# Ledger of designs, part 105: designed miniproteins, single chains

Each design is a single chain, and the fold is of that chain. pLDDT is the mean over its residues in the fold that is shown.

## One batch from the design tools (miniprotein)

Design m3641
Fold by ESMFold2-Fast:
Structure m3641 (fold): chain A 88 residues (1-88)
Amino acid sequence: DAARRAALRKAIEELDGLIERAGEYSNEEIARGLRALAGQLERFGAHRAAAEARRVADLLAANELSTEEKQELLREVKAVVEAELATL
């Protein structure tokens, strides 16, 4: 449980950084970061947060998105991570 809380908190910090700098990264770079994050979350049992990160990564890889749209999708991932953390 402590490891899952730590992973979720780290994910929130990483997502905040990606949201702030979304205009500086390509869709592929953000998708790669989200897939790495999803792998860490899955490893520590944060299955819902991991699934949401993969969903958004796939959307970023498949679609032409503005910086604002990327930020909105990243905030959706963050909301799921925060909700999962709140249930612990």
Scores: mean pLDDT 86

Design m3642
Fold by ESMFold2-Fast:
Structure m3642 (fold): chain A 97 residues (1-97)
Amino acid sequence: MEETLKAMEKRIEETIKDEEIKEKLKELFKRMLELQKKLLEIDNPEVQEKLRKLSTELGDLFNEIFENAEDKELVKELLKKIEEIIDEMEKLLKEAE
């Protein structure tokens, strides 16, 4: 977790110029890693399948932000989509308890 978090924080620092967007991306990535860790501990095939799909979507959205880092309007829309998927992961965790 720490190595993955540091690698992503470095990529954010090098690619994103807006300080508010940097902090938001770091926060969202950390929340994603914490939720992935908790969800991976749930021995339920349906939860694992949903986790895989949501994790893939998050990865795609983070990559799209890095590819379009200069488009502030698009980045804000992508950040909102990332927040929505993270909220779905939090709901999945609560329903699996």
Scores: mean pLDDT 83

Design m3643
Fold by ESMFold2-Fast:
Structure m3643 (fold): chain A 91 residues (1-91)
Amino acid sequence: SPLLEAARAYVRFQEALDAGKPLDEVKATADELARTLISLLDRYGLEEQRKRLVELHEEFKKASPEDFVEVARKFIAAAGEALTELARLEE
């Protein structure tokens, strides 16, 4: 299930961030989450959530090793909201 793949990517990103993994490892998990979740939001026509995730992912790509945690937390929060909305649409 694409939703389960996105949910697993979300958990991996959150765990990498919480474990204090270096930027490269956190970036890899964020890139996977963005790829899976943005694709799914596009398929369901959730344009607002899709645009928000694209924006935050671009901000994360530009973040330095000193400030990436703040941007990553905004990204994970928005991703969680998007996953909740997607789960509500699946009956």
Scores: mean pLDDT 83

Design m3644
Fold by ESMFold2-Fast:
Structure m3644 (fold): chain A 106 residues (1-106)
Amino acid sequence: SEKEEKLLEEILEYLEEQLLAEAKKRNKDVEAVKKAFEEHREEIKKKIKELIKKYNISPEELKELLKRSIEGERALAAAPDDAAVQAEVDRVAAEMEKFIEENIKK
């Protein structure tokens, strides 16, 4: 649906924002990270869609799980009953970050 597509775009925007913020904190090339994210945007979107289908979660629920994963400390403060889904989301978030880092030209 159009609402689901909008939420997917919001998830991608959130992921980009967090990755750029982390790159800045680690004194990495923020422009290189941004370009890598833009180049791999469709692949990242596909992985997000696969998570939604695999776990039958809404894009809204996935956005909250990704937010908790990336923010770390907040996820530890409120352990959900859905620990297995959270762990899988954490793995995919880590793989996305690593994929972007590995594709940055130094």
Scores: mean pLDDT 63

Design m3645
Fold by ESMFold2-Fast:
Structure m3645 (fold): chain A 109 residues (1-109)
Amino acid sequence: SPEVEALLDEIALLATEFAKKVEELAKTLPPDLKSKVMKAMIFIMADLEMLRLLYRLKASPEVLLKAIDKLIDTLNEFRKTFGSLLTPEQQKILDQIISGLNKLRDLIS
């Protein structure tokens, strides 16, 4: 639906902005912590790319919901593990991505 497509595009834009800001943050971190943050960001972006691909391929609602739930879980784990390192602006973007995914879940279910 046009509403689902628009929301998915909004989530992708927010995730791109978040990734850019996390990359800047990572430059300030010790090497071990930088590696962990960047690895977590790779998993977030991979899960989002998979969700977008599944939607383009007209995957069933059940498959899409599982992909959405997985991405929400991955983002919640990121927030739990690295949230204290995030600026208020970065935390707001992360919360907007999670909120958008919850709205997307409701539209598909």
Scores: mean pLDDT 90

Design m3646
Fold by ESMFold2-Fast:
Structure m3646 (fold): chain A 60 residues (1-60)
Amino acid sequence: RVLTLEEVIEALLKFARGVLSHIKDEAELRAGLRDALRKFGPPLSEAEEERAIAEVLAAI
């Protein structure tokens, strides 16, 4: 599938607010976001992955 980085960030934010909403620790949340992105997301560079995680954490 072809997703833009912005679409990936939007999907990851929705996932965080729903599935990961019970996680209170930032390190655990960051790990959960990274795992979800790598398991279910499109292939991303390390820089794109870090940007997506950072934007989701800032938006939560």
Scores: mean pLDDT 76

Design m3647
Fold by ESMFold2-Fast:
Structure m3647 (fold): chain A 108 residues (1-108)
Amino acid sequence: MSEKLKEELEKKIKELEEKAKELEKQDKTPENIALALYNHYEAASIQMWLNILELNNKLSELTEEDKKEIIELAKLVGASWALVEAKIDNPEAEKEAEKILEKVRAER
């Protein structure tokens, strides 16, 4: 059971990283910059949680509810970090990053 859930989370990480790379190949619009940052940081957040669970030998205890919570938290953390990075390094994308964060908060 846990092995399948780990594989599903790893697949989600790959899908998010591929989406970020695809957006980086497109025109550097505020929307594309904000969305690429969001996908990258959502993937990074999921990876962080997998690393923590592996370090604590808890991957075998991973449940469907844990997977759901990890993804939901990763969206919130990812959107928050995308906004922080936009404010520092990509100020043109700040407003679009704020919209992503507001949408993620509304969906919880």
Scores: mean pLDDT 85

Design m3648
Fold by ESMFold2-Fast:
Formats: structure tokens, C-alpha cells, sequence
Structure m3648 (fold): chain A 64 residues (1-64)
């Protein structure tokens, strides 16, 4: 499982559009020396989004 820098940038730009990342985080993804740091930030955002989605599903079941 290897993500190319181009793929990391595309994911970071998608997360910027949703407000989950900043423009500075996208610039990290564009840096060949720092794109691995961008991967870590993206992983943290996805972990948060998964947790939030699960919490939202539980709240929906409680007839909100």
C-alpha cells in the first residue's frame, strides 16, 4: 500500500474543501520531503471523520 505524492496532494485538497485541513497542510503534501507528515495528518482527519460519522449514526438512532 503506497500512496504517491500526487495522490496525497489530491486527498489533502479534498479535505481542504471540507474544512478538515488548512492550506498549510496541503503545502506539506506538495513538499517531497514532508509528504509523509501530510499522510499522518490525513490519517488523523480520517480517524476523526469515522468517529464523527459513527457518533452521528448513533444520534440518528435516538430519534433526533
Amino acid sequence: MKLTQEQVVAIAESLLRTGDLTEEDVELAKDPEKYEEAIKKISEVFSRLITDAVDAAIARQKAR
Scores: mean pLDDT 75

Design m3649
Fold by ESMFold2-Fast:
Structure m3649 (fold): chain A 73 residues (1-73)
Amino acid sequence: SKEELLKEFEAILKEYVKTVREGEKLPESERFKKEKEAVGKIQDKVADILKNAPELMPEVEELLRKAEAEIKA
């Protein structure tokens, strides 16, 4: 469902933000690996939403913007 897709995407973004924040405490190699894996999950989910529910893209873009702002703060 559309609601389920957005909920799953929000969960992936929360894990990404957590990964970036916790990465400052990790060795550089482990930080890079975890960030790459988290970004990959975001990209895969965006592609899934674009294919199956493109009408949700404005909401996806807003969630991405909020996650980026949270990382920059």
Scores: mean pLDDT 83

Design m3650
Fold by ESMFold2-Fast:
Structure m3650 (fold): chain A 64 residues (1-64)
Amino acid sequence: MTINPSLPQSEKEKLQVLILKAKNEGISQDKIQQLIQDFNENKPIPLIAKDFPELGPLLQEVFG
């Protein structure tokens, strides 16, 4: 999985934590890849949460 190196370091760290939590929750690899792509495209967190409602609580915990 490739995280955009141009993202701020704090956002990269939070994204890594989110990915780890999502894997622990049993979220599919395809969903995790789409999540990484949304972050690489600088998609706003509220729009990501709308696309992945199962990740909403994790997004709020890590980025809220």
Scores: mean pLDDT 75

Design m3651
Fold by ESMFold2-Fast:
Structure m3651 (fold): chain A 73 residues (1-73)
Amino acid sequence: MKAAVVVSDDGEKGKELYKELKKKGYQVFVVDSRNATAIKNAVELAKLQGREVEIITDSEESRKAAEEVLATL
């Protein structure tokens, strides 16, 4: 099973992505793009469970936030 970390700056888009990915059997973490600690923790937790991790973003801001956190891992 795959894991998805959704980094979102829009709660509505984040919820839509959560529902879609859950239907596909993903373990889904939704985190606010402004919370770098939450992004880091979600990625590490998903990796610890031995699953492939996909990072999904819904804006330029959320993409930049995800890239900055991934650069520190």
Scores: mean pLDDT 79

Design m3652
Fold by ESMFold2-Fast:
Structure m3652 (fold): chain A 70 residues (1-70)
Amino acid sequence: SDEKIEELVKEIEKIAEEYKDDINKQAQEIVRKLEEYGLSREQAEELALVAYLHNLDKEVVREKLREKLG
């Protein structure tokens, strides 16, 4: 649902800020959060990679989450 996607976008933003000085931990926590919301490990890692290639841009993250969870 759109509500689930917006919640997950906000959670990813919180993780990005919380672990801004530890990119490895940030990536691990993002992947873990994506899995908690129903993505497989492979899907979560793929989405995280694309998100990082786009500097964790909110619109890119939102679109990719819609593809995987919509």
Scores: mean pLDDT 86

Design m3653
Fold by ESMFold2-Fast:
Structure m3653 (fold): chain A 89 residues (1-89)
Amino acid sequence: MKEAFKIAAELVKKALEEGEAKAAEKDLDEEEKKKVEELKKLLEEIYKLFENEDIEGVAELIKKKYPELKKEEIKELIKKAIEETYKAV
């Protein structure tokens, strides 16, 4: 299980690199840069929760940051990411 969470962290890092590449094609204003910084910080917190295998904690953290998102959608995204990492292991 801990190996699957390490792979999940690598997928998160890859997603960040792809996001930065897409952002580089658009001139980001200062507000957009702040949002990217907040997302990076959120992903670091998610990684720590993955080490503890705490899916509910991850969902609560994201819900607190983005209250407009449904908790069910967040939990489904987390489960899908974990499933993809298990296929890679």
Scores: mean pLDDT 60

Design m3654
Fold by ESMFold2-Fast:
Structure m3654 (fold): chain A 59 residues (1-59)
Amino acid sequence: SDKESGAVSTAYPYALMGDGEGAREALLKGGHEEESEKAQAALDQGNVDAGVRAAVEAG
């Protein structure tokens, strides 16, 4: 990614591909627990693509 900033760099490619679970797991393994929880909340709401992306960008 063009931005090597923690959680966003780690999860953004997964979110863009609609792999919300992959994004959540990558955030958790990278030590970004809060962002991982936000991604999980988006998945639980059924917002895998847009919701996970928004959660990662906002958090």
Scores: mean pLDDT 62

Design m3655
Fold by ESMFold2-Fast:
Structure m3655 (fold): chain A 92 residues (1-92)
Amino acid sequence: DRVVRNIKNMSDMAVNMTPSQHARSAQRLAADRRRGSDPMTIYQQAVIMMMSQNGYSSTQITNRVMRLLGQDIQTRVDILFDESVRSGNTDG
C-alpha cells in the first residue's frame, strides 16, 4: 500500500531527526495549521512528530497512524511482521 509506505517513510525521517530538526518541523506544522492546511495531514504529521520524540519506532508510529486513519488490518499486520523480522535479525 502506497499510503502505508509514505507514512512509514515520514516516520523513518522523524525518528532520525535531530532535536533541531524536530523543532523546525514543529514550527512548520504550527504555521501550516495557522494558514488552514488540511487538518488530516496536520494531524498525521503531529502524531508522527509526537511519537518520534517519545522514542517510538517508525513501524510503531506507522501502525498508530494507520489505525487512526481506519486503514486495512492486513496492511498493519504486514508492517508488524516487517518490524519483528528486522528487530530479530541482528546479523552479528
Scores: mean pLDDT 68

Design m3656
Fold by ESMFold2-Fast:
Structure m3656 (fold): chain A 90 residues (1-90)
Amino acid sequence: MENIDFIVKKLLEEGKLKPEEAEELREQMRRETAASKAAAEQAEVAAALLKLPKEKQEEIKKRIEEAKAAGGGRETMLEIAEEIKRLAEE
């Protein structure tokens, strides 16, 4: 939990994240990492997402929200994370 807050704060200080986006990101990361050892991986995914154009960031955030609403667990989030990293490398 504290690690997530630190990562979000760092992204805000670097100007890579807006205050309104920070709260959404923090909430999503907390839900994914509350009992997960993959906190560092999800932080890297969040950073990769910020490298994408605004339109792609919004599309991915919506997809994460929909997956969460559908009862998506760690496996679903890892699949989305792989897609985000792939898009950021292009």
Scores: mean pLDDT 69

Design m3657
Fold by ESMFold2-Fast:
Structure m3657 (fold): chain A 110 residues (1-110)
Amino acid sequence: SEELQKIVEEVNSVLKPYGIGEFTLVDDRTVVLKLLKSTTVTFTFPENLPHEDKRTYLYLLAQVILKSVAGIDDDRLPEPFNKLTPEAASARLAKLEKKYGIKIEVSEEY
Protein backbone atom coordinates (compact mmCIF):
# COMPACT_ATOMS: atom_id res chain seq x y z
CA SER A 1 0.00 0.00 0.00
CA GLU A 2 1.02 3.65 -0.46
CA GLU A 3 0.83 4.16 3.31
CA LEU A 4 3.10 1.18 4.07
CA GLN A 5 5.58 2.39 1.42
CA LYS A 6 5.76 5.81 3.13
CA ILE A 7 6.32 4.14 6.53
CA VAL A 8 9.14 1.97 5.09
CA GLU A 9 10.74 5.06 3.50
CA GLU A 10 10.48 6.97 6.83
CA VAL A 11 12.08 4.19 8.92
CA ASN A 12 14.78 3.54 6.27
CA SER A 13 15.71 7.26 6.22
CA VAL A 14 16.82 6.82 9.87
CA LEU A 15 18.09 3.18 9.74
CA LYS A 16 20.05 3.06 6.42
CA PRO A 17 22.74 5.61 7.47
CA TYR A 18 23.96 3.12 10.12
CA GLY A 19 24.87 0.66 7.34
CA ILE A 20 23.57 -2.47 9.11
CA GLY A 21 20.37 -3.17 7.17
CA GLU A 22 17.26 -1.86 5.46
CA PHE A 23 13.57 -2.62 4.96
CA THR A 24 12.15 -3.33 1.50
CA LEU A 25 8.44 -3.36 0.62
CA VAL A 26 7.59 -6.49 -1.44
CA ASP A 27 3.79 -6.13 -1.69
CA ASP A 28 0.80 -4.40 -0.01
CA ARG A 29 1.48 -6.05 3.40
CA THR A 30 4.90 -7.76 3.14
CA VAL A 31 8.17 -6.16 4.31
CA VAL A 32 11.64 -7.72 4.06
CA LEU A 33 14.52 -6.82 6.38
CA LYS A 34 17.97 -7.39 4.86
CA LEU A 35 20.93 -7.48 7.28
CA LEU A 36 24.66 -7.32 6.47
CA LYS A 37 25.30 -10.98 7.50
CA SER A 38 23.14 -12.20 4.57
CA THR A 39 20.14 -12.66 6.88
CA THR A 40 16.76 -11.88 5.33
CA VAL A 41 13.67 -11.62 7.54
CA THR A 42 10.23 -11.41 5.91
CA PHE A 43 7.32 -9.87 7.85
CA THR A 44 3.75 -10.29 6.61
CA PHE A 45 1.28 -7.90 8.23
CA PRO A 46 -2.39 -8.93 8.49
CA GLU A 47 -4.94 -6.62 6.79
CA ASN A 48 -6.38 -5.54 10.18
CA LEU A 49 -3.04 -4.11 11.46
CA PRO A 50 -3.39 -0.27 11.68
CA HIS A 51 -0.82 1.93 9.89
CA GLU A 52 0.27 3.43 13.26
CA ASP A 53 1.05 -0.08 14.57
CA LYS A 54 2.98 -0.96 11.35
CA ARG A 55 5.12 2.15 11.93
CA THR A 56 5.58 1.23 15.60
CA TYR A 57 6.54 -2.36 14.70
CA LEU A 58 9.23 -1.30 12.18
CA TYR A 59 10.72 1.27 14.59
CA LEU A 60 10.81 -1.35 17.38
CA LEU A 61 12.68 -3.70 15.00
CA ALA A 62 15.10 -0.89 14.11
CA GLN A 63 15.74 -0.21 17.82
CA VAL A 64 16.49 -3.90 18.55
CA ILE A 65 18.86 -4.07 15.55
CA LEU A 66 20.67 -0.79 16.36
CA LYS A 67 21.25 -1.69 20.02
CA SER A 68 21.63 -5.51 19.92
CA VAL A 69 23.20 -6.13 16.48
CA ALA A 70 25.16 -2.89 15.89
CA GLY A 71 25.85 -1.98 19.55
CA ILE A 72 24.77 1.63 19.01
CA ASP A 73 24.05 3.25 22.38
CA ASP A 74 22.81 6.67 21.24
CA ASP A 75 20.56 6.37 18.18
CA ARG A 76 18.49 8.97 16.27
CA LEU A 77 15.22 7.06 16.05
CA PRO A 78 12.18 9.15 17.08
CA GLU A 79 10.92 9.13 20.67
CA PRO A 80 9.91 6.96 22.40
CA PHE A 81 11.79 4.29 20.37
CA ASN A 82 15.29 5.76 20.86
CA LYS A 83 14.85 5.49 24.66
CA LEU A 84 13.84 1.80 24.75
CA THR A 85 16.24 -0.92 25.88
CA PRO A 86 16.48 -3.85 23.43
CA GLU A 87 14.62 -5.97 26.04
CA ALA A 88 11.75 -3.46 26.26
CA ALA A 89 11.57 -3.14 22.45
CA SER A 90 11.56 -6.95 22.04
CA ALA A 91 8.72 -7.28 24.60
CA ARG A 92 6.64 -4.72 22.68
CA LEU A 93 7.36 -6.54 19.39
CA ALA A 94 6.17 -9.83 20.91
CA LYS A 95 2.90 -8.21 22.07
CA LEU A 96 2.16 -6.83 18.58
CA GLU A 97 3.08 -10.17 16.96
CA LYS A 98 0.71 -12.06 19.28
CA LYS A 99 -2.12 -9.47 19.06
CA TYR A 100 -2.21 -9.28 15.25
CA GLY A 101 -0.66 -12.59 14.13
CA ILE A 102 2.31 -11.07 12.28
CA LYS A 103 4.04 -13.82 10.26
CA ILE A 104 7.85 -13.93 10.43
CA GLU A 105 10.07 -15.97 8.10
CA VAL A 106 13.88 -16.07 8.41
CA SER A 107 16.31 -17.15 5.69
CA GLU A 108 20.12 -17.12 5.87
CA GLU A 109 22.68 -17.52 3.08
CA TYR A 110 26.01 -19.14 4.05
Scores: mean pLDDT 82

Design m3658
Fold by ESMFold2-Fast:
Structure m3658 (fold): chain A 72 residues (1-72)
Amino acid sequence: APLPTAEQLVKDAEELSKKAIEAARKGDEVTAANYLTAIGLLMAAADFNGHTEAAEKLRELYKKTVEEIEKI
């Protein structure tokens, strides 16, 4: 099986970001933390596979997701 594309990694991370924020708003801090960890793993996968632009986008997405959760 081929490694995930840059586009797929970004799409998956965007979905995880939405789920992390929703979980945090429901008071489910464990689930929110798990989704944040998953975004971090996708970011690492993008970097490891040379998807530099995708990795940078995922770093910004991670930061925005953390900032939204911290406002709750």
Scores: mean pLDDT 85

Design m3659
Fold by ESMFold2-Fast:
Structure m3659 (fold): chain A 77 residues (1-77)
Amino acid sequence: MLDVDKVIEGITKDPSKAPKELQETAKKLNSGELGLSDEVIEKLKSVLSEEDLKKVLDAIIEKEVERGMELIKEAVA
C-alpha cells in the first residue's frame, strides 16, 4: 500500500519523498507545471484507493488554490 502521507508530502513539500510511481507527477505538481487534469486523476486512481485518492486530491486542490491566490496578488499589485 502506498503511504498517503508521503504522497501528500511529495506534492506539497518535497517531491523526492513521493512514491516512485508518483515522483514525476509530484515534481510537476510542486513546480506548478501540471495542474489537476484528467491524466493526473487517472494516474492517481491507478495507484491509490478511493479513500487515499480523496486525501491526495484535497491536498492538490489546496496547493492549486494557494498558487492561484499568489497569481491574483501578483496581477493586482
Scores: mean pLDDT 73

Design m3660
Fold by ESMFold2-Fast:
Structure m3660 (fold): chain A 61 residues (1-61)
Amino acid sequence: SSETEEHLAKELVEELKKRGLSISLNEARNLVATAKAFGVPENKAVQFAIELYEIEEKYKP
């Protein structure tokens, strides 16, 4: 599962990059770990993480 989480974190970095956005690999790992903690299925984890990233950016001070 940790290996799968690492692959999902790397996929998240690449998907955000396609949108002209950049995040650290460590931030991507945290977003993927949050998806797992919420019981989000693997095939929805990247989409959930993108939406969570957008929410966090909106509410940053």
Scores: mean pLDDT 84

Design m3661
Fold by ESMFold2-Fast:
Structure m3661 (fold): chain A 65 residues (1-65)
Amino acid sequence: MAELEEIARRTEAELLAATGDAAVARAVADAVVTTSTMWGLSPEEAEELARRMVATVVARHRAAA
């Protein structure tokens, strides 16, 4: 639980810093927590999921600039 909350908090902060969009940052953080909880992902798997989601969102925002 605590590790998932930490991963979600870092994901939200990183996306907010990269995109400036608080709603997107929160939605992605919530998706990481929901997916990890539903599928019983380990903290390592949840962190890997968060990394991939962040990379995808950041790449999309940079391409749109």
Scores: mean pLDDT 80

Design m3662
Fold by ESMFold2-Fast:
Structure m3662 (fold): chain A 64 residues (1-64)
Amino acid sequence: MTPKEQLIEEALKEFQSIENPSNEQISQIMRKLRERLEKEGYSDEEISVVLVETAQRMRELLQE
């Protein structure tokens, strides 16, 4: 698993570990993911794509 894939899975696991996560908790998870991706050397463009995809997957988990 690439560092990027591992960080996404960790963010999704944290999200799923919280029963009825608040908007603030979701924002904190997404901010942590962004900061970790920046430390791993991913570009702003790559990070933006990853964050959009991760947010979409979180919305699907909440709604579906």
Scores: mean pLDDT 79

Design m3663
Fold by ESMFold2-Fast:
Structure m3663 (fold): chain A 80 residues (1-80)
Amino acid sequence: SIFEEAKEELSKVLDEKDFEYLSFLLDIFEEKLPSMTPEQVRQAGESLIEYIKEIIPEEKREKVIEIVKKLTEKAVELAK
């Protein structure tokens, strides 16, 4: 799945603790995706990015945000 691909990329960038937390949020996103509109998917992605800016160390943020943006774009296409 697109979420499993994103998690694999994130596991290469994040420490185990940060990875487990973000992975949990991605599991919730994946579970809710079938009931979401494209706009709700975009909003969920934006909320994740804001969360990443607050929680993830600055040196890792750019790469993590890139991964989440790509995941969100793919999820928007699936919600159409």
Scores: mean pLDDT 83

Design m3664
Fold by ESMFold2-Fast:
Structure m3664 (fold): chain A 75 residues (1-75)
Amino acid sequence: GSSLVDDLFDTAKYFGWTNEEMAEVLRSAAKGLVPGGEVAGNGERGKKISELLLKASEALLNNDIDSAKKYLSEV
C-alpha cells in the first residue's frame, strides 16, 4: 500500500482522529508544500502533491474514504 495512506490512517486510528481532523492535517500539509509559491526544483511537483492532498481532504470531509485513499495513493 501507499506509505502516506498507511501512515495517515494508522496515525488517525492511534489518536482517534475524525475524518474532519484528518482533512485538516492534509490541508495544513498542502499549504506547507506551496508556501510563497514555487520552491527551487519542485514547483510543479509541489503543486501536484498539494492538489492531491486538498482533493483527499475534501473527500474525507464528504466521508468518501475510497476517493481519499485514491488521491493519497497518487502522492
Scores: mean pLDDT 75

Design m3665
Fold by ESMFold2-Fast:
Structure m3665 (fold): chain A 80 residues (1-80)
Amino acid sequence: SASEAVREAVRSAEIMVEEVEKAIAERGPGDPAVQKALETVRVSVERVIQLAKEAGDEASVKRAQALLDRVDALIAETRA
């Protein structure tokens, strides 16, 4: 169902963000592979926000928006 797909997508996005945070810790924020991974994760999180909006799941929209904010903060850190 759409509700199940949205919850699965949010969970997958949370895992992706955690994996990129680990990659930053292991490889450093300036690693080009980390920068590419952050861009990929950002696109995935934006898609999750769209899916949550289409499902009318305001809680999932808020959760996915918080993930986008986390990714944007990590991207800003890699540019500093």
Scores: mean pLDDT 85

Design m3666
Fold by ESMFold2-Fast:
Structure m3666 (fold): chain A 72 residues (1-72)
Amino acid sequence: DVEKAALAAAEAVERQAKKLVEQGKKEEAIKLLEKAVAEAREAAASADPEEKAAGEAALPVLEKALKEIKEE
């Protein structure tokens, strides 16, 4: 399931970003999430049904994580 795999990958990126924040690497965590959000947005806008499903599943998780980390 491409959607489930994409969601799991997004959750892994979120965990990595939170770990970076805990290590005092907030700027690196923000860059990681911004890149992941950009990739998910491109996938969600894709004409490929699998790419679109993956992006649509990942995007909300990544955007929420980015917002939370930027706001601390």
Scores: mean pLDDT 83

Design m3667
Fold by ESMFold2-Fast:
Structure m3667 (fold): chain A 102 residues (1-102)
Amino acid sequence: MKVKIKITITVTGATDEEVMDIVAELVRFLVEEARKAGLKILNIKVSIEKQGDTYKITIEVELEGDREKALEVAKNTVKKLQEYIKERYPDAKVETKIEIIE
């Protein structure tokens, strides 16, 4: 089964360089969690939008496998990223959203 998941991460109070580091770690955690779950990544799309002092990072991932496992991969990825941002960039504010796309 093919599962498409959209993860949106909104970051306020980070520099351009800090946002690029956050994006790199987001992709790294996603690949690691997919491998642990035994799911194949079919496609990854990343977009970054800047509005004032806020960055909206959107990642769309297509996974081959079980829908529940794919959702767990997304949740574990977001959890790891939130922990990374708290430790590395404690002054940044982060909001996250996970959506399953048809």
Scores: mean pLDDT 87

Design m3668
Fold by ESMFold2-Fast:
Structure m3668 (fold): chain A 97 residues (1-97)
Amino acid sequence: AKKAIEEAEKEVDKTSADGVRALKNVDQAIDLVKQGKPIPQDIVDELRSIVGQEDTDRILDLIKNGDYSKAVSLLIGIILRKLGDALQRLLEARRAA
């Protein structure tokens, strides 16, 4: 019971930290594209590790097309869904204890 709650709390913390990192990477990509600079591969790789290849490709296409608000909104939607799932698992672990 206690161990399952601790594991679920760590998943919430990880998901929140990943979301903050993904938002920073998207902000950096937007700033670089606004300056006419290419998006570095490290930003692409980190986004893929957090949201997956398909969602990363969609976010980057929106940024390259100047649809910055849509790119940020798409990312926020993905992160909120992941965080909601992690919080639901935490609530279930607490109820089972």
Scores: mean pLDDT 86

Design m3669
Fold by ESMFold2-Fast:
Structure m3669 (fold): chain A 94 residues (1-94)
Amino acid sequence: KIDEVIEKVEKLMKEGKYDEARKLLLDFIRENESKLTPEEAARLGLTLAKIYFKEGKYKEARLVAESVLNVFPFLKPPLRDEIEKLIKEAKEKL
């Protein structure tokens, strides 16, 4: 399930292993892209944006998060609110 890969990614982020976290997440997306629901794909996209944000790569974090909302315009709260909050916080850091 998506929750298991997100949990592993968050553990790597907590350890400062951002390259490993990104690779794990992107490999999972590549292998499962055709099987993901819109909500699952959006959650993984948000997780990728969070990796960039945690690294201090605010421009990349913003672009990834904005891309998620552009691809999935009908996302509902609370997921939409979390993505919009990340975009706002990333813009404030630039």
Scores: mean pLDDT 86

Design m3670
Fold by ESMFold2-Fast:
Structure m3670 (fold): chain A 55 residues (1-55)
Amino acid sequence: KVSQSVLDEAIKLLEAGKPIPPSIRNKLEAAGAKFSGDLSDESVRKKQIEQIKSL
């Protein structure tokens, strides 16, 4: 399980169009998150946020 604080931080970074630190990314991937596509793309970031919220 990943903590809500990690989920919230990742979502804030994605909404701001900022890169996710490897420490946060690794925790999300361990919880089942998949990072695919270009995170500079708004549509990719929206899909990633939806996926993270489902963790």
Scores: mean pLDDT 77

Design m3671
Fold by ESMFold2-Fast:
Structure m3671 (fold): chain A 101 residues (1-101)
Amino acid sequence: LDPRVEKARKLLDEGKYDEAIKEAQKILEEDPNYIPAWFVLIEAYYKKGEVDKAKELLKEFEDRFIENGLFSIEVDGKRVTFPKYSPLDLIYLYYKKKLKY
């Protein structure tokens, strides 16, 4: 795990949501495919009470990483689709459920 995302996660756990957002955004500016930073960003906005922004970010995440309802990422130029109930799919479903009402 990238030390920068560990710092962002720690800030999130400490309730420092704006600082966690800033760190996660910085990571995503360098590597927009770094999935752990997306989850920090979504959770920080959700916990801050900006539910609409968290939902917007989840849709951006889905557009980037979800294909036909399945988690899909590019590894070494090859698209890899993860089955339902894989660890990555479960993490995604956790945030999707939290942002439903």
Scores: mean pLDDT 73

Design m3672
Fold by ESMFold2-Fast:
Structure m3672 (fold): chain A 58 residues (1-58)
Amino acid sequence: GSTAPAARLAAAKARLDEGREILKNATDLEGVARGIALVLDAIGDIWEATLEAERAAR
């Protein structure tokens, strides 16, 4: 099986990059809100994966 924390970090990074791309191209408040929502979701995943990785390493 794959290392779940590493896989989550990779997926979260891709989602964060997508959110940033949306923010760069946003011309209205709806676009900005969507970009922010994706970035926040990605940050949550990164935080959770980081905690799991640290616990697994100890």
Scores: mean pLDDT 77

Design m3673
Fold by ESMFold2-Fast:
Structure m3673 (fold): chain A 56 residues (1-56)
Amino acid sequence: SAVEKILEKLKKDFIPPEESTREVDIKSLTTFVINITGESEEYAKKVVEEFIEKNS
C-alpha cells in the first residue's frame, strides 16, 4: 500500500530533531510526510500514527 511505502521511506530517511520529544517528533514526522508525498496534513497524520505505533 502507499502507506507501507511511506513507512519504509520514514525508516530510511527521517532524521529526528536533537531536542526530540513526542510532540516535536510528531510535528517533524508530519512535515516530512507532507514533503515526500505532497498530500494533505490529514493524510500525513495517518501515516505518522502508523509510524509511531510501529516504533513505540
Scores: mean pLDDT 69

Design m3674
Fold by ESMFold2-Fast:
Structure m3674 (fold): chain A 63 residues (1-63)
Amino acid sequence: MDEQLDREVADSLGRMIRAIGISHKVPVDDFQAFVDAVASKIEDPVQKQLVLDAGREAIDELK
């Protein structure tokens, strides 16, 4: 239940992670570790995957 809300929350978190990576020009390795750490604290596998996807997109933009 609340799959729509879970998706919206994960999408918002993903957007924030992308913005942080882009704004701070963090080294790719450090940013990857940050994304992995955030995702590891998320219990819901759908939310975790959306955060990982957003982090991957931000890392791709930093390259």
Scores: mean pLDDT 69

Design m3675
Fold by ESMFold2-Fast:
Structure m3675 (fold): chain A 97 residues (1-97)
Amino acid sequence: ELEKLLEESRKRIREWQEENYKAWDEADFDRLVELVKKYLAGEKLSPEEIEEAFQLFVRAVLEAPLVIDDIAKRLGISTTELNRILSDLFRELVKLK
């Protein structure tokens, strides 16, 4: 019985995450890609841009993790590299705010 409840819960979480991914605003994808491209080019991001990138990444991680894979693919980098960029941006945000 517990195994059935766990499987149903995992299925519902996956379905919820997939629906959130499908509903993700294309403008949010474009903005996050733009911000990460600026970072990869060695361009200095403003505190406001760092905050925006962080908020978009947090939403993706919590609600639609498939967005992270999609963004990594659009940038031509690995998901591991994208997560490293998130960590670097978070450290920058903590220092500035």
Scores: mean pLDDT 79

